# Designs tried in a protein design run: designed miniproteins, single chains, continued (5). Part 96

Each design is a single chain, and the fold is of that chain. pLDDT is the mean over its residues in the fold that is shown.

## One batch from the design tools (miniprotein)

Design m19322
Fold by ESMFold2-Fast:
Structure m19322 (fold): chain A 106 residues (1-106)
Amino acid sequence: GEEEAREAEEKAEEAAKAAEKAAKEGTEKAKEEAIKKGGEAGKAAVRAAESGDKEAALRAAEKVLEGARRGTEAAKKSGNQKGKLYGEIAAGIAAVGGGMAKAAAL
């Protein structure tokens, strides 16, 4: 329900920030954190979809997809090749998780 959607939106924001950091820094630690946070956000959004509140679940899924767009933009702006790669990896995880959650909520 609404609580699951709120948790998913909070995790989506954390994941977006981790993706932006991975893109900027290009470090293995930042990459691993972005992958972890992205996975957690996707799982939370799918749980929100399973809760039966369609409107709240769709909002949470869109927030995860917003994180994918932010990760891609951060990757484009990255000054190093590892940051470009790590930002795109994080964006891809968010796109898959958010897409699955959106499909489940429909």
Scores: mean pLDDT 86

Design m19323
Fold by ESMFold2-Fast:
Structure m19323 (fold): chain A 95 residues (1-95)
Amino acid sequence: MSDEELQREVDDSLLAMTRSVVDIMVSRSSDPEGAKEAGDLFVQAHQLLIQARELRDTDPERAKQLEEQAKALLQQAEEKEKKLVEEGKLPRTEL
């Protein structure tokens, strides 16, 4: 029971870190709208992964569906980011 609060804090910290990375991408891009679109997909994917982890013990089928959705969003976000970097609109960020 007490360990659940720690897990929530870790998830919140990871999500906050993702949002910070998005802010950096937007600030460093000559296409801030495109960078924000890619970043929003990363945030959405991480939110789905958190929800999937919460459901893993109670509804493993739903958890798997959310993980698959998150994976698709991450791939889409990565493709958008790579295109922006290739076009010179976003410097490559290591994470």
Scores: mean pLDDT 76

Design m19324
Fold by ESMFold2-Fast:
Structure m19324 (fold): chain A 78 residues (1-78)
Amino acid sequence: SRSEELLKRIEEIEEKYKAGKMKKEEAMKELVRLGLEASKLGDVEVAEKIALKIVEISENSEDREKVNKIYEEELKKE
């Protein structure tokens, strides 16, 4: 299912980020995109998992502001 594909993608992003193969901002962008997709699908469980991962990588107010800007940019793209 699409939900299973999203879960696999979350795992790939987390693994790459932890391995230092993906920058924090790139991981934030990818997770925000997946979160918006999960929300459009109505998959609350996957959307919640993604939101928690975004919170985990957001260590300070500057990171949280970056996440908010990414959300604004992705929503504007439609």
Scores: mean pLDDT 82

Design m19325
Fold by ESMFold2-Fast:
Structure m19325 (fold): chain A 87 residues (1-87)
Amino acid sequence: SMEEVLERIREVLREAGIPEEVIEKVVEMIRNLLETIEANPDLSEAQRETLIEVALHDIREYLLSQGVPEEKIEEAVERIRELLLEF
């Protein structure tokens, strides 16, 4: 379910040492992504993957703006990508 994916993403971000306030903003961004995918039933798998990559780019930029170390961002983004591609 969407909520199970979002909770796993919270765990990934916590393991990376990201603050809870920042985690909740990332979770909101991913919820918006997943709701967009569900609202567009005509999306191909390739189009879905493109939307995921665009969202991950925005998340990366947001985390950088919040002062999260680059090494922690890359670790978290890769794990989130894997979770979203399997959803």
Scores: mean pLDDT 87

Design m19326
Fold by ESMFold2-Fast:
Structure m19326 (fold): chain A 57 residues (1-57)
Amino acid sequence: MDELLKAHEKAKKIAEQQLKTGGPQAAFQAAKDTLVKAGVDEDTAQQIAQDIVDDLL
């Protein structure tokens, strides 16, 4: 089940890029959307996206 790890890493990279241009809200939205597209349920994706943004701040 390396799919979740790959999705997390991709979400982190996208969040980092969006944080520089659109701030924390843009980073959170991009990370969440990336995780949901990878097959993570919305509630879990929201929690992981928040953790990613918090780690970048």
Scores: mean pLDDT 81

Design m19327
Fold by ESMFold2-Fast:
Structure m19327 (fold): chain A 74 residues (1-74)
Amino acid sequence: SLDKEIEEKIKKFKDEYEKRRAEWRAQVQALLDALNAAVKTPEERQRFLQTVRDIAAQRKKEEENYKKELEKLK
């Protein structure tokens, strides 16, 4: 039925978003590992902080888009 097809599409969309969340966790872990290993100058610290901010901004944008797309699926 159409309802079943919609449910399957919603499930796939949610699964894909959960995969994206796992990718963000991996990126954050890589940044923490980099901070622990080698951030020694103010310039390196600023680049690290900027990368963290960029990831946070991208995550927020993708979360907002996820919510909009989920609503479209009904």
Scores: mean pLDDT 79

Design m19328
Fold by ESMFold2-Fast:
Structure m19328 (fold): chain A 86 residues (1-86)
Amino acid sequence: SAEEVLEELRALLEELAARGLIDPATAERLYQELAAAVRAGDVAALRTVYVRLSRLLFEVGHRMSPELRARVGAVLDRLRALVASL
């Protein structure tokens, strides 16, 4: 569900911020933008946030453990499926 994807994304962003991989303010902003887009059914906004999130995660991917990288991939796959279902 959309709620499960948002929950997993929030947990992921909080972990990335706790590890110093992304700025906490950036993590909170991305989460709020995505949550708002999902609630509004705004496909264009959701695609924009997805692209920005994918780019950010790609840029810091080399600093992640294999387990964290796998979790990032799983969340991005779920977000892609959510965008396709709207």
Scores: mean pLDDT 81

Design m19329
Fold by ESMFold2-Fast:
Structure m19329 (fold): chain A 90 residues (1-90)
Amino acid sequence: MKPSAGAYVSLGNTALDHGYYDLAEKSYKEALKLDPQSAEAHYNLGRLYEKLGNYDLAVKHYKEALKYDPNFELAKKNLAKALEKLGKTP
């Protein structure tokens, strides 16, 4: 049985919550291979990169999440915070 994009997002979220960052990244990337326009997968990959201190990649993925879901409030809030970490004000 082939896992769904949503199943990979759920696996990634569980891995992220337990600090298994490599498994989380791999899981979210597999979700994006199945559904490249998944705002949820891009948002959660942004959260992962923030956790790793990679704010440039976090900003990139939050912007992709907003490209596919412009009303994604959590992605808007986290994008603003990540931009502040890079010394960029809105």
Scores: mean pLDDT 84

Design m19330
Fold by ESMFold2-Fast:
Structure m19330 (fold): chain A 98 residues (1-98)
Amino acid sequence: MLSAREQHLLRAVTLRAQTELAKEALKYIEEEKKTNGSLPSAEEVLEYMEKKYKDKQDELLEAIRAEEEANALSDAELAALEAEYKELQAKLDALFEQ
């Protein structure tokens, strides 16, 4: 069981990472749509994300943790990031469920 402080840190780091990955996926989808006139498949998006982050996931997570330790998200900023991630997730779901 995590302490309240550890839970906040874990949630903040996780949300920062998830939000960044979701933004990158949506950016790739929008760019492919503009360039090729069609939406990429879910497999193409996953291949792009794997290729981009395969050797950089640990570095990205370490950088995100260091940033959170230096500039911790306030409760308001954490709530705003949760709302942003939820909107990004809904956009991704809408693209692949239809």
Scores: mean pLDDT 77

Design m19331
Fold by ESMFold2-Fast:
Structure m19331 (fold): chain A 81 residues (1-81)
Amino acid sequence: NAIEEARKALAAARAALAAGDALAAAKAAKRALEAGRAAIDAGDVKKGIGLTIAGIGLAWEAAQLGERQGDAEAAALGREV
């Protein structure tokens, strides 16, 4: 379901950040945001909002890491959230 997809994507984003993989982190954070929004649309509004906010935060962290590494794709993807 969307909640489990969001939680899985958030875990992947955190793991990618810990590994220094800005692009993987940005992609995973975007998946978490999309799944969080899908959870809201499905009626899981409270949990979906929390997961969406967490995804936005991780996307911003991924963008900052991408900028520090010179990874323009990761920086742009994280900021588009």
Scores: mean pLDDT 84

Design m19332
Fold by ESMFold2-Fast:
Structure m19332 (fold): chain A 94 residues (1-94)
Amino acid sequence: MPSVAELLAEMEALLAEMRRIKEELGKSPEAAERIRALLAEMWALYQQLREQGMSPADAARARALLIEALEIAVEVSDAETAAEFQAFLDLLRG
């Protein structure tokens, strides 16, 4: 099993790739599609972290990474899809 630190590092790498896609492609259907796929991978890693158990500090870090990933997804998506990601983002913040 990967360590909590390894899973967090993978989430950080996925977030860095999402930032790169946004920078290169901007708000576009291609960026939205690629970022949605990476966001699904981020969510799978977050669920693995929750199942393995993590410290409150690691949980806060994982949540912060997922929040930033969702913010990027909102920025690159069409209005309808962005509204769905925004609703999820609001739940994670609340």
Scores: mean pLDDT 84

Design m19333
Fold by ESMFold2-Fast:
Structure m19333 (fold): chain A 77 residues (1-77)
Amino acid sequence: RIDEVAERYRKKIDEMVEKGEISEEEANLIRQAIDALRAGDVNTAEKYIRKVIDTGNEKAKELAEEAYRELLPLLPR
């Protein structure tokens, strides 16, 4: 279920911000990508993931790419 996977990534994002591994700005970009995927808007999700990659934070990039890969197959259709 997409909501269960999205909630798991939300918790992981929150933990990484608390540990100082990613910034709140990077976290918000990943949250926006996940929200876009939950809405079925793959194009918007890809734009936010690209913005995460452009921050240069490898941990933020890895988390965003993992979320995209896991959530994409759960889209309806």
Scores: mean pLDDT 82

Design m19334
Fold by ESMFold2-Fast:
Structure m19334 (fold): chain A 79 residues (1-79)
Amino acid sequence: MLSYDQQLQLTEQDIQNVREMIEEETDEKLKKKAQEQLEESQKLLDEGKKTKDRKIVLDAQMQLGVMMVQLSVHKLVEK
């Protein structure tokens, strides 16, 4: 089981990964939608930090994971 600090660090890394994927995205509509979803995930992470709630941090990490899959699949389909 990961500690709260380790879970937080992994989630912050996922935010950075999603930001980099958004910068590489060429579809303006998907890019805008992903930026809006990233902002909501950041709000969840900030709430998890404030409350020190591991469950909220995990929920943010799961949302970021879904975004990474969506951005990766779109890039693959464009081949």
Scores: mean pLDDT 79

Design m19335
Fold by ESMFold2-Fast:
Structure m19335 (fold): chain A 68 residues (1-68)
Amino acid sequence: SDMEFQTRLALAVQELVARHGAALRSMSVEEIKALLKKLMGIDKPSAEEDEVLTSIARVIQNRQAAPA
């Protein structure tokens, strides 16, 4: 369900930030997205899931880098 995906995503984001911290500033959106997929155990996201992952990866990058 969408709620299960969102819960898994939230946990993956927390783990990503805890493990990589400031290093996320130097990562591309695609690199952050790849790490999120790995942490969530998703090899082939749906188009909708992929769009959400891209959006969250951009938010993570912006919050770890200087605000745009």
Scores: mean pLDDT 77

Design m19336
Fold by ESMFold2-Fast:
Structure m19336 (fold): chain A 59 residues (1-59)
Amino acid sequence: LVARLRRAIALIRAGDTEGGELLTDVLRELGASDAELRAFFAMSRDERIALLERLLAAA
Protein backbone atom coordinates (compact mmCIF):
# COMPACT_ATOMS: atom_id res chain seq x y z
CA LEU A 1 0.00 0.00 0.00
CA VAL A 2 2.58 2.64 1.14
CA ALA A 3 4.83 1.91 -1.88
CA ARG A 4 1.90 2.30 -4.33
CA LEU A 5 0.82 5.53 -2.60
CA ARG A 6 4.38 6.94 -2.91
CA ARG A 7 4.46 5.93 -6.59
CA ALA A 8 1.08 7.59 -7.24
CA ILE A 9 2.22 10.86 -5.57
CA ALA A 10 5.45 10.86 -7.64
CA LEU A 11 3.54 10.29 -10.92
CA ILE A 12 1.00 13.03 -10.09
CA ARG A 13 3.84 15.49 -9.30
CA ALA A 14 5.37 14.62 -12.70
CA GLY A 15 2.03 15.18 -14.49
CA ASP A 16 1.72 11.51 -15.48
CA THR A 17 -1.88 10.30 -16.02
CA GLU A 18 -0.88 6.81 -14.79
CA GLY A 19 -0.61 8.27 -11.26
CA GLY A 20 -4.31 9.16 -11.22
CA GLU A 21 -5.33 5.60 -12.17
CA LEU A 22 -3.01 4.04 -9.57
CA LEU A 23 -4.29 6.48 -6.92
CA THR A 24 -7.96 5.66 -7.70
CA ASP A 25 -7.19 1.93 -7.23
CA VAL A 26 -5.38 2.56 -3.92
CA LEU A 27 -8.16 4.81 -2.54
CA ARG A 28 -10.87 2.29 -3.52
CA GLU A 29 -8.84 -0.47 -1.83
CA LEU A 30 -8.85 1.73 1.33
CA GLY A 31 -12.68 1.91 1.11
CA ALA A 32 -13.20 5.34 -0.48
CA SER A 33 -16.70 5.86 -1.91
CA ASP A 34 -17.38 7.27 -5.40
CA ALA A 35 -18.55 10.51 -3.71
CA GLU A 36 -15.25 10.77 -1.79
CA LEU A 37 -13.26 10.14 -5.00
CA ARG A 38 -15.30 12.83 -6.82
CA ALA A 39 -14.63 15.32 -3.99
CA PHE A 40 -10.92 14.42 -4.00
CA PHE A 41 -10.52 14.97 -7.77
CA ALA A 42 -12.42 18.30 -7.48
CA MET A 43 -9.58 19.62 -5.27
CA SER A 44 -6.64 21.56 -6.72
CA ARG A 45 -3.51 19.54 -7.59
CA ASP A 46 -1.60 21.05 -4.64
CA GLU A 47 -4.46 20.26 -2.20
CA ARG A 48 -4.60 16.65 -3.48
CA ILE A 49 -0.81 16.24 -3.06
CA ALA A 50 -0.95 17.71 0.48
CA LEU A 51 -3.77 15.30 1.46
CA LEU A 52 -1.90 12.31 -0.02
CA GLU A 53 1.28 13.26 1.87
CA ARG A 54 -0.76 13.40 5.12
CA LEU A 55 -2.21 9.93 4.36
CA LEU A 56 1.30 8.60 3.65
CA ALA A 57 2.59 10.05 6.97
CA ALA A 58 -0.33 8.36 8.82
CA ALA A 59 0.25 4.96 7.16
Scores: mean pLDDT 73

Design m19337
Fold by ESMFold2-Fast:
Structure m19337 (fold): chain A 94 residues (1-94)
Amino acid sequence: SLEDKERLAVALYTLLSEAYSRMQAGEDRAAVRARFEARLAELAAWGLARGIPESVVRQMVALALEALDALDPADPARVAAILEGFVRRLREVL
């Protein structure tokens, strides 16, 4: 449903924001990414269980990973643009 897609979108944005905060706090990028991927897999499984189409879940997951890999805590201006781009592209998938 649209409601479940929106819930997944919010969860993905929250996960991405948390990952950024962890990188700003000086956590190792590889460790942050590994934790992100584990949580992302759980969220993907939840979305599939809720009946969100596999193609939609796959797109949302790909967008979240793309955004994470683009984040650089040393460049706040670029971070804002990446997060805005992520939200815009998620809306296109919903």
Scores: mean pLDDT 86

Design m19338
Fold by ESMFold2-Fast:
Structure m19338 (fold): chain A 93 residues (1-93)
Amino acid sequence: RIKKVEEIVKKAQEEVKKNEDDMKKQKEILQKAKKEVEKLVDPETAEVVEGIVNQAIELAELGEKSPQAKKLVAEGIVELLEKMKELAIERLS
């Protein structure tokens, strides 16, 4: 399970970086990563994962209003995905 969470998050982070100019695509990537991680964790952990992913989606929506901040938004999303990974792994350990 831990290795699967690491693989899901790494792929999502790579896809977000490749799509730093496409906020709609970033939101799709985040929703997919959320659903895949939620299948691997308990319901309480799934609620926290949803909260972190929702914060990342809100960040992407703010980035749509400020094109100059797209790179910083993508970097922030990658950091939130890392926090989600760390939390999910800690609770699976």
Scores: mean pLDDT 81

Design m19339
Fold by ESMFold2-Fast:
Order: structure tokens, then C-alpha cells, then sequence
Structure m19339 (fold): chain A 84 residues (1-84)
């Protein structure tokens, strides 16, 4: 099993962690996202958008976009690459 993780702290959004796992024997990819809001911040709505693209024998790249609704749309992107 080949794995990659990425973590970033983003102002107004909090901590975003993305993990990608690829199984050797199967063409199966598992993506896990975790969003942790900052302490003592007012409740805000957060959404995550996920894109996954892979070809046989190539690395798997996953893009994650996190959007906050204050003070206007705030955007952050995480990219993970896992060898397959």
C-alpha cells in the first residue's frame, strides 16, 4: 500500500488534512479529508471539493479545494501525489 498525506493551516478556514491511499493489487484509491476549524472562531460553513485523476502505471494526483464564506470566498488547495 502506497500512501501520501498533506496538512495545511489556512487563515479563516482552519486545519485541512488530506490523505490518499493506493492498493497495490487493486485499482482502488481511498481519499480521506479532515477539516478542523480554528479555536474560538464563529461558526462558518465550509465546503470541500475533490478532484482525482489517475492513469494506470502513473502517479495519482488529488486536488482538494476548501471554501470559506467569510469575508468573501476564501479558497485553499491541497495537492497529494501517490505512486501506483
Amino acid sequence: MKTATSERVIDGVGTVTASVEADEGENKVTLTLRLEPPADQPPVTRTAEIGVEAKKGETITVGVQVVSDAPGPARATLTLTVEK
Scores: mean pLDDT 51

Design m19340
Fold by ESMFold2-Fast:
Structure m19340 (fold): chain A 63 residues (1-63)
Amino acid sequence: DSLRRLGERYRRRGDQAFQQGDYLRAAELYGRASELFREAGDDVSADQAERRSQQARQQALQQ
């Protein structure tokens, strides 16, 4: 499934941004991953990516 693979790529980019301290970018990338996983019917991965997006947003607000 190409959508699921695309979601996984966005998730990895989000992980990279988070590791670099770019929390706003990480939140955007995780949010995009969540949308792609949801389109693919992978609600578990979508929910996980959405939680990561929210965590990244919280980190950004503390900077």
Scores: mean pLDDT 88

Design m19341
Fold by ESMFold2-Fast:
Structure m19341 (fold): chain A 66 residues (1-66)
Amino acid sequence: MEEEIERIVKEAEKRLKEAGASDQAIKNFTEHARRILEEAESLEEAKEMVDRMVKAVINHLKAKQA
């Protein structure tokens, strides 16, 4: 479980770095994502939620840079 959570968080961090997020933004996101994943009744549903959140952040960053 912890290994799977760390894998999901690392993948999200990589995607955010590639999108140009700041180190502080990545840290804030990964701390929040870890909490969601750790507190989740369903890891699969939490993973989908985190994926959706990553996409939302990337879209927001792209809109801000345009």
Scores: mean pLDDT 79

Design m19342
Fold by ESMFold2-Fast:
Structure m19342 (fold): chain A 59 residues (1-59)
Amino acid sequence: PPNPSGKPVPPLSPGARYAAESLRAIGDQLDAAYARAKAIAAETGRSVGEAFLEEVRKL
């Protein structure tokens, strides 16, 4: 990719790319769980934290 002036981004090793993709997948699952928890909290009046723990438990 084009490198905007500043500091160059070093290429990731195959192992680092795999780890980054795995972390991204986990982050996507957590984001989805948080979005559901937020909706449940708004609908039921429960705390977001409590709803989030229940959604994470289902993962």
Scores: mean pLDDT 74

Design m19343
Fold by ESMFold2-Fast:
Structure m19343 (fold): chain A 85 residues (1-85)
Amino acid sequence: SSLERLVEMAELMVEQARLTTKYAEENKDPRVARLGKLAAENAYTVAERVYQMATDPEIKARARRVAEEAKKVAEEAEKVLKELE
């Protein structure tokens, strides 16, 4: 289904945001930290939209989990950014 593909995309976006944020922390790169934060915020928006539109309980549960993880990654990226600026 299209919503299942969107939640899969959001899961991959969170993973990419996490890797981007880790790279920023290890390399002390504030520009990359901003990219990690933006990627996580975008993943949150996609996951939240899927949660609101999905009727399948399994897709809703996945979307909620992805949204929670995206929020945590965004908060970690913001922390990295503040420490570098």
Scores: mean pLDDT 89

Design m19344
Fold by ESMFold2-Fast:
Structure m19344 (fold): chain A 68 residues (1-68)
Amino acid sequence: SPEQERLEDEVGALMQGLLDALRAGDYDRARELIEQIERLLASHDLRPTVREAARLVVDWARRRIAAA
């Protein structure tokens, strides 16, 4: 649906923003983006492939922040 495409695009944009924040060392922004992604995943029924991709990126980001 158009609504599902918009949500998937939003998740993709948030994941890209998260990667950019981590590259910049902006861990406060990275944490905000993780929370936004997790809220979106919790409140919307996204396709399993999109959900798994977002979860993997969030897990990787959390480990990277913890190691810093």
Scores: mean pLDDT 86

Design m19345
Fold by ESMFold2-Fast:
Structure m19345 (fold): chain A 89 residues (1-89)
Amino acid sequence: DEVEELIELLKDEDPEVRKEAAEKLSEIALKSTDEKVIEKVLEALKPLLLDEDIEVRDAALIGLLNLYDKYPEEVEKILKEVAEELEKK
């Protein structure tokens, strides 16, 4: 399962690998009609918005923004939850 393999790569030690996996997952979600796949990708990208590497954070944010037009409520929820986590730090 390509989606499951890419989600595993989001946890890789190499930020370049995490960035590429985030970009590929976002592309798959944009082309998908499966709500469960889309929800899984959105949840997997959420922690990357707080990643230590700025390019990984940017890739996750761009991916979510690309998904915003199709899934505005889901993306808004994730962005709100991340903003609340940042306010606590």
Scores: mean pLDDT 82

Design m19346
Fold by ESMFold2-Fast:
Structure m19346 (fold): chain A 69 residues (1-69)
Amino acid sequence: SLEERIAQLRAEIARYQKELDDLVSRFREAVAAGASPEEVERLQREIMEVQDRIGQLTDELSALEAALA
């Protein structure tokens, strides 16, 4: 159902938000530890990819919630 899809999207967004928080923490630790530019760049790219995915899922969620209204 549409309501089940909304619940699934909310759960997926929450999971990606946790992943983003973990990645940001790892990025901060890597910078503080003097990690290689390659490692720092990899973490930055991964953060951007997760942020983009959250944005896409949030847009889908908003569209589905609007359809229910």
Scores: mean pLDDT 88

Design m19347
Fold by ESMFold2-Fast:
Structure m19347 (fold): chain A 59 residues (1-59)
Amino acid sequence: SLAQQAGRAFIEGAKALDAGDNETAARHFLEAARYYEALGQLENAAGARAQALKLDPSI
């Protein structure tokens, strides 16, 4: 489901962040944001996108 995809992307982002890979973490958080947008969860989408932008401002 899209909800499971969003959760998985967020977990992968957190793992990458814990490993110090900010670029990979940003991409996973951006992917999570897109799944949240598809689900209509706009607050969760905005939060995930903000986290991605904080880690990689070039997004």
Scores: mean pLDDT 85

Design m19348
Fold by ESMFold2-Fast:
Structure m19348 (fold): chain A 57 residues (1-57)
Amino acid sequence: STREFYESLKERIRRGDLPEDLKKRMIDLIEESIKNGESATVLGERLNELVEQYGRQ
């Protein structure tokens, strides 16, 4: 299910080799998407934008 996918994604981010501040922002974004009922496609685009913006700093 979409919810299981999002929970799995949050877990992968928590256990991943990423900066802690980026992890928090990504997880917060996923939780907002769950709350708002956003599609996985929209969430994916927003996560990609967040990571790209982070990498440009």
Scores: mean pLDDT 80

Design m19349
Fold by ESMFold2-Fast:
Structure m19349 (fold): chain A 84 residues (1-84)
Amino acid sequence: MKEIKTMGEIARRVEEAILAGGVEAARALLPEIKKLAEENGLSESLLKFGLIVGAMGAYSKRDPTREAILQGLEEGKELAEEAL
């Protein structure tokens, strides 16, 4: 399904951005992510999910603790609010 592939691509891009430059790098990528979502007909729910999963993935790779994963969840929620 095209939507799931697009959501996965968004999650991957957010994860890579955070690992390379922190949350600010992911925030700078939001215009490209919004365009990718729009061009592929991605729902707001799947866009939010992709942003959250990407942020959680980045934080879990840096430190696989519950605290780091929860921080990634909160950062992903903030990115999702900014994306909408």
Scores: mean pLDDT 82

Design m19350
Fold by ESMFold2-Fast:
Structure m19350 (fold): chain A 95 residues (1-95)
Amino acid sequence: MEEVKEVVELAKEGRYDEAIKKVEELAKKGKIDTAIKSAQAVLDLAEKQRDIELARVALEMAMIVLKYSENKKDILRAIGLALRAIGLILDLERE
């Protein structure tokens, strides 16, 4: 999806506030699936690069998605992403 790629590119450039804002705008527009996929893509990038800052950004994105999620499936997906991001942050802080 084009919006997912845009969020990932912003995160890669260190434009974290803009990446987070884009995810919040997607969530506010009811594009929850796209917002979840964007947060997941940033978290996947954080895991690949072992980047704690990107992991924290992905956590913030997951928390925003959780705030705007209304159905159980999307809530569980957002919680899963948040827990995965927390796990990565804790792992990277121990290295």
Scores: mean pLDDT 88

Design m19351
Fold by ESMFold2-Fast:
Structure m19351 (fold): chain A 54 residues (1-54)
Amino acid sequence: SMQEEIERLRRRTRERIREVREDPSLTPAQKALMEGVLEGILEIGLWVLRHAAS
């Protein structure tokens, strides 16, 4: 269902953000940028899922 896809997308994004935060090879600036990009991708994905469900 659409709600299950939304929750899956949110869960996957939280997992990716955690991986970025836990990566010792990344600087704080790189982590902040990558977290922002991942959150932006989530917002676009949520928009697509909600507006394609007609």
Scores: mean pLDDT 84

Design m19352
Fold by ESMFold2-Fast:
Structure m19352 (fold): chain A 99 residues (1-99)
Amino acid sequence: MTPEERRELGRRFLEALENHLEKILELTERILEIYEKDPEYTPKTEEELLKLIEEFRKRGVSDEEIEVAFLLAASYVKTGSLEEALERLRELAERMIEA
């Protein structure tokens, strides 16, 4: 990834978080529900996640917004806090822009 591509991706992540947070949070919640139903991460979880991605794409959610939702879900699993997960993801995006 070039420095310019990284900065552009970081800017798009911040834009998604600032302007499309409600859709991202809805997708994040549904991702977490799938993880909770199958903590062993079997092929069933992968199938359900792919169906969820297709549903949100049909609703007009961008690939960047979907990526942000998965990153937020992963961070929430690690931190147990949505506020801390959002802060970490925002810091990541800001670092991508600054570097």
Scores: mean pLDDT 78

Design m19353
Fold by ESMFold2-Fast:
Structure m19353 (fold): chain A 69 residues (1-69)
Amino acid sequence: GREEAVRAGEEAGRRAAKEALANGWTGSQALEAGYRAGVEAGKRLGGSDEDVQLAGIAGARAAKEVAGL
């Protein structure tokens, strides 16, 4: 459901952002990676296009926190 998609997006985005920063990527690049990872996590769970978009937003938000933006 929506709550599961958001949690999965947040976890995926946080991981992607940490990996991006560890590899020398910028904060903005880490944010984009977090969004994309969140979207992919949402898609894997199925659900609506809206749930996938919310997972992406959650991933970007987690990435922003990790990057200190």
Scores: mean pLDDT 86

Design m19354
Fold by ESMFold2-Fast:
Structure m19354 (fold): chain A 72 residues (1-72)
Amino acid sequence: RLELARKLLAEIAEFAKKVLSEGDAHIFTLKLEELSKEEDVEKVIKSLRNMAETVPNKEVSEKLREAVEEIE
């Protein structure tokens, strides 16, 4: 589960860099990098759900929701 979560975080970070502004992508990818250091998968899932609800870009939000479904 944790290895899958880290792989999905990296994929979402790369996607965000393509669709978000430089500033938004920078802040977002820093949050994902911090999550990649988390060892409690339940905390990763909770953070991904919160980010999916708050991120304004619909495509990034959908990627985050898909990641949560795959990790669970």
Scores: mean pLDDT 78

Design m19355
Fold by ESMFold2-Fast:
Structure m19355 (fold): chain A 74 residues (1-74)
Amino acid sequence: SRADRLVEGGEVLASLGDYRGAGDAYAEAGKIYEAQGKYAEAARVYFLASEAYRKAGDEERAEEMRKRGEELAA
Protein backbone atom coordinates (compact mmCIF):
# COMPACT_ATOMS: atom_id res chain seq x y z
CA SER A 1 0.00 0.00 0.00
CA ARG A 2 0.97 3.68 -0.17
CA ALA A 3 1.36 3.76 3.62
CA ASP A 4 3.68 0.72 3.57
CA ARG A 5 5.78 2.39 0.83
CA LEU A 6 6.01 5.57 2.94
CA VAL A 7 7.24 3.55 5.95
CA GLU A 8 9.89 1.88 3.75
CA GLY A 9 10.86 5.29 2.29
CA GLY A 10 11.14 6.73 5.80
CA GLU A 11 13.47 3.88 6.82
CA VAL A 12 15.69 4.56 3.78
CA LEU A 13 15.74 8.32 4.49
CA ALA A 14 16.64 7.71 8.16
CA SER A 15 19.49 5.36 7.09
CA LEU A 16 20.84 8.24 4.94
CA GLY A 17 20.63 10.72 7.85
CA ASP A 18 17.62 12.59 6.44
CA TYR A 19 15.69 12.50 9.70
CA ARG A 20 13.31 15.35 8.72
CA GLY A 21 12.37 13.51 5.52
CA ALA A 22 11.97 10.27 7.50
CA GLY A 23 9.69 12.01 10.02
CA ASP A 24 7.55 13.48 7.23
CA ALA A 25 7.23 10.08 5.52
CA TYR A 26 6.29 8.29 8.77
CA ALA A 27 3.79 11.03 9.73
CA GLU A 28 2.08 10.75 6.33
CA ALA A 29 1.95 6.94 6.67
CA GLY A 30 0.38 7.38 10.13
CA LYS A 31 -2.36 9.61 8.70
CA ILE A 32 -3.16 7.01 6.02
CA TYR A 33 -3.30 4.12 8.54
CA GLU A 34 -5.48 6.25 10.84
CA ALA A 35 -7.88 7.08 7.96
CA GLN A 36 -8.10 3.32 7.28
CA GLY A 37 -8.97 2.59 10.94
CA LYS A 38 -5.62 0.83 11.48
CA TYR A 39 -4.98 2.55 14.79
CA ALA A 40 -2.27 0.17 16.09
CA GLU A 41 -0.27 0.60 12.85
CA ALA A 42 -0.84 4.37 12.95
CA ALA A 43 0.40 4.54 16.57
CA ARG A 44 3.58 2.63 15.70
CA VAL A 45 4.50 4.87 12.75
CA TYR A 46 3.63 8.06 14.70
CA PHE A 47 6.19 6.91 17.32
CA LEU A 48 8.71 6.38 14.48
CA ALA A 49 7.92 9.90 13.19
CA SER A 50 8.41 11.29 16.73
CA GLU A 51 11.88 9.68 17.01
CA ALA A 52 12.87 10.91 13.53
CA TYR A 53 11.76 14.51 14.27
CA ARG A 54 13.64 14.41 17.61
CA LYS A 55 16.82 13.33 15.75
CA ALA A 56 16.21 16.18 13.26
CA GLY A 57 16.05 18.65 16.18
CA ASP A 58 12.32 19.33 15.69
CA GLU A 59 11.15 18.85 19.27
CA GLU A 60 7.71 20.42 18.61
CA ARG A 61 6.77 17.97 15.83
CA ALA A 62 8.35 15.10 17.80
CA GLU A 63 6.05 15.85 20.77
CA GLU A 64 2.96 16.18 18.50
CA MET A 65 3.65 12.77 16.93
CA ARG A 66 4.37 11.14 20.33
CA LYS A 67 1.05 12.38 21.78
CA ARG A 68 -0.91 11.24 18.71
CA GLY A 69 0.72 7.80 18.93
CA GLU A 70 -0.13 7.54 22.65
CA GLU A 71 -3.80 8.43 22.01
CA LEU A 72 -4.14 5.72 19.33
CA ALA A 73 -2.24 3.05 21.32
CA ALA A 74 -4.65 3.29 24.30
Scores: mean pLDDT 89

Design m19356
Fold by ESMFold2-Fast:
Structure m19356 (fold): chain A 102 residues (1-102)
Amino acid sequence: MEEEIEEIKKKLIELIEEYLKNEDLSEGERTILKGLISKIKEVKTMEELKDLIAEVLAFLKGIGNDELVEKIIKMLRESGFSEEEIQEIEKRANELLDKRVK
């Protein structure tokens, strides 16, 4: 539903924006996260949202931010995602991470 997509987008953006307040983040990491927030705002379908969540998780796993990965996964469960859907998103995130390692 449109309302479900907007609620999940809002929660995801809030988690990323809270992390952006961390002074230990590099300017490169901030630029990527701000770009991801912009992409999330443009999402109109659940499939596009799942794709962007996978990109966010791939980036966070790549930089070793397991805490934020766990917070996002918890938010997805609380938002009504099934364990199967979460596993598919994580699999896609791992595939994206592997492609970025050359």
Scores: mean pLDDT 81

Design m19357
Fold by ESMFold2-Fast:
Structure m19357 (fold): chain A 74 residues (1-74)
Amino acid sequence: APRPTDEELAEQAKERLKADLESRGVKVKSIELTDLRRIQLSETEELWIADFRVTLEDGTVVDRTYALRVELPP
């Protein structure tokens, strides 16, 4: 299907966020999805926005937002 599910998008976003942080030398303990939103841009396009709470090994908490454009089926 051309439109991915919220679960698929959230999984991809978590993996990419973890990889990005670890590539910068940041040690990630956990990543939690705190909110997800979809914004209609047009009849065929949607903006998917996910907010994450990242807990580092030292106990520091950092909020991160991930945004992705999604093409809607006709």
Scores: mean pLDDT 77

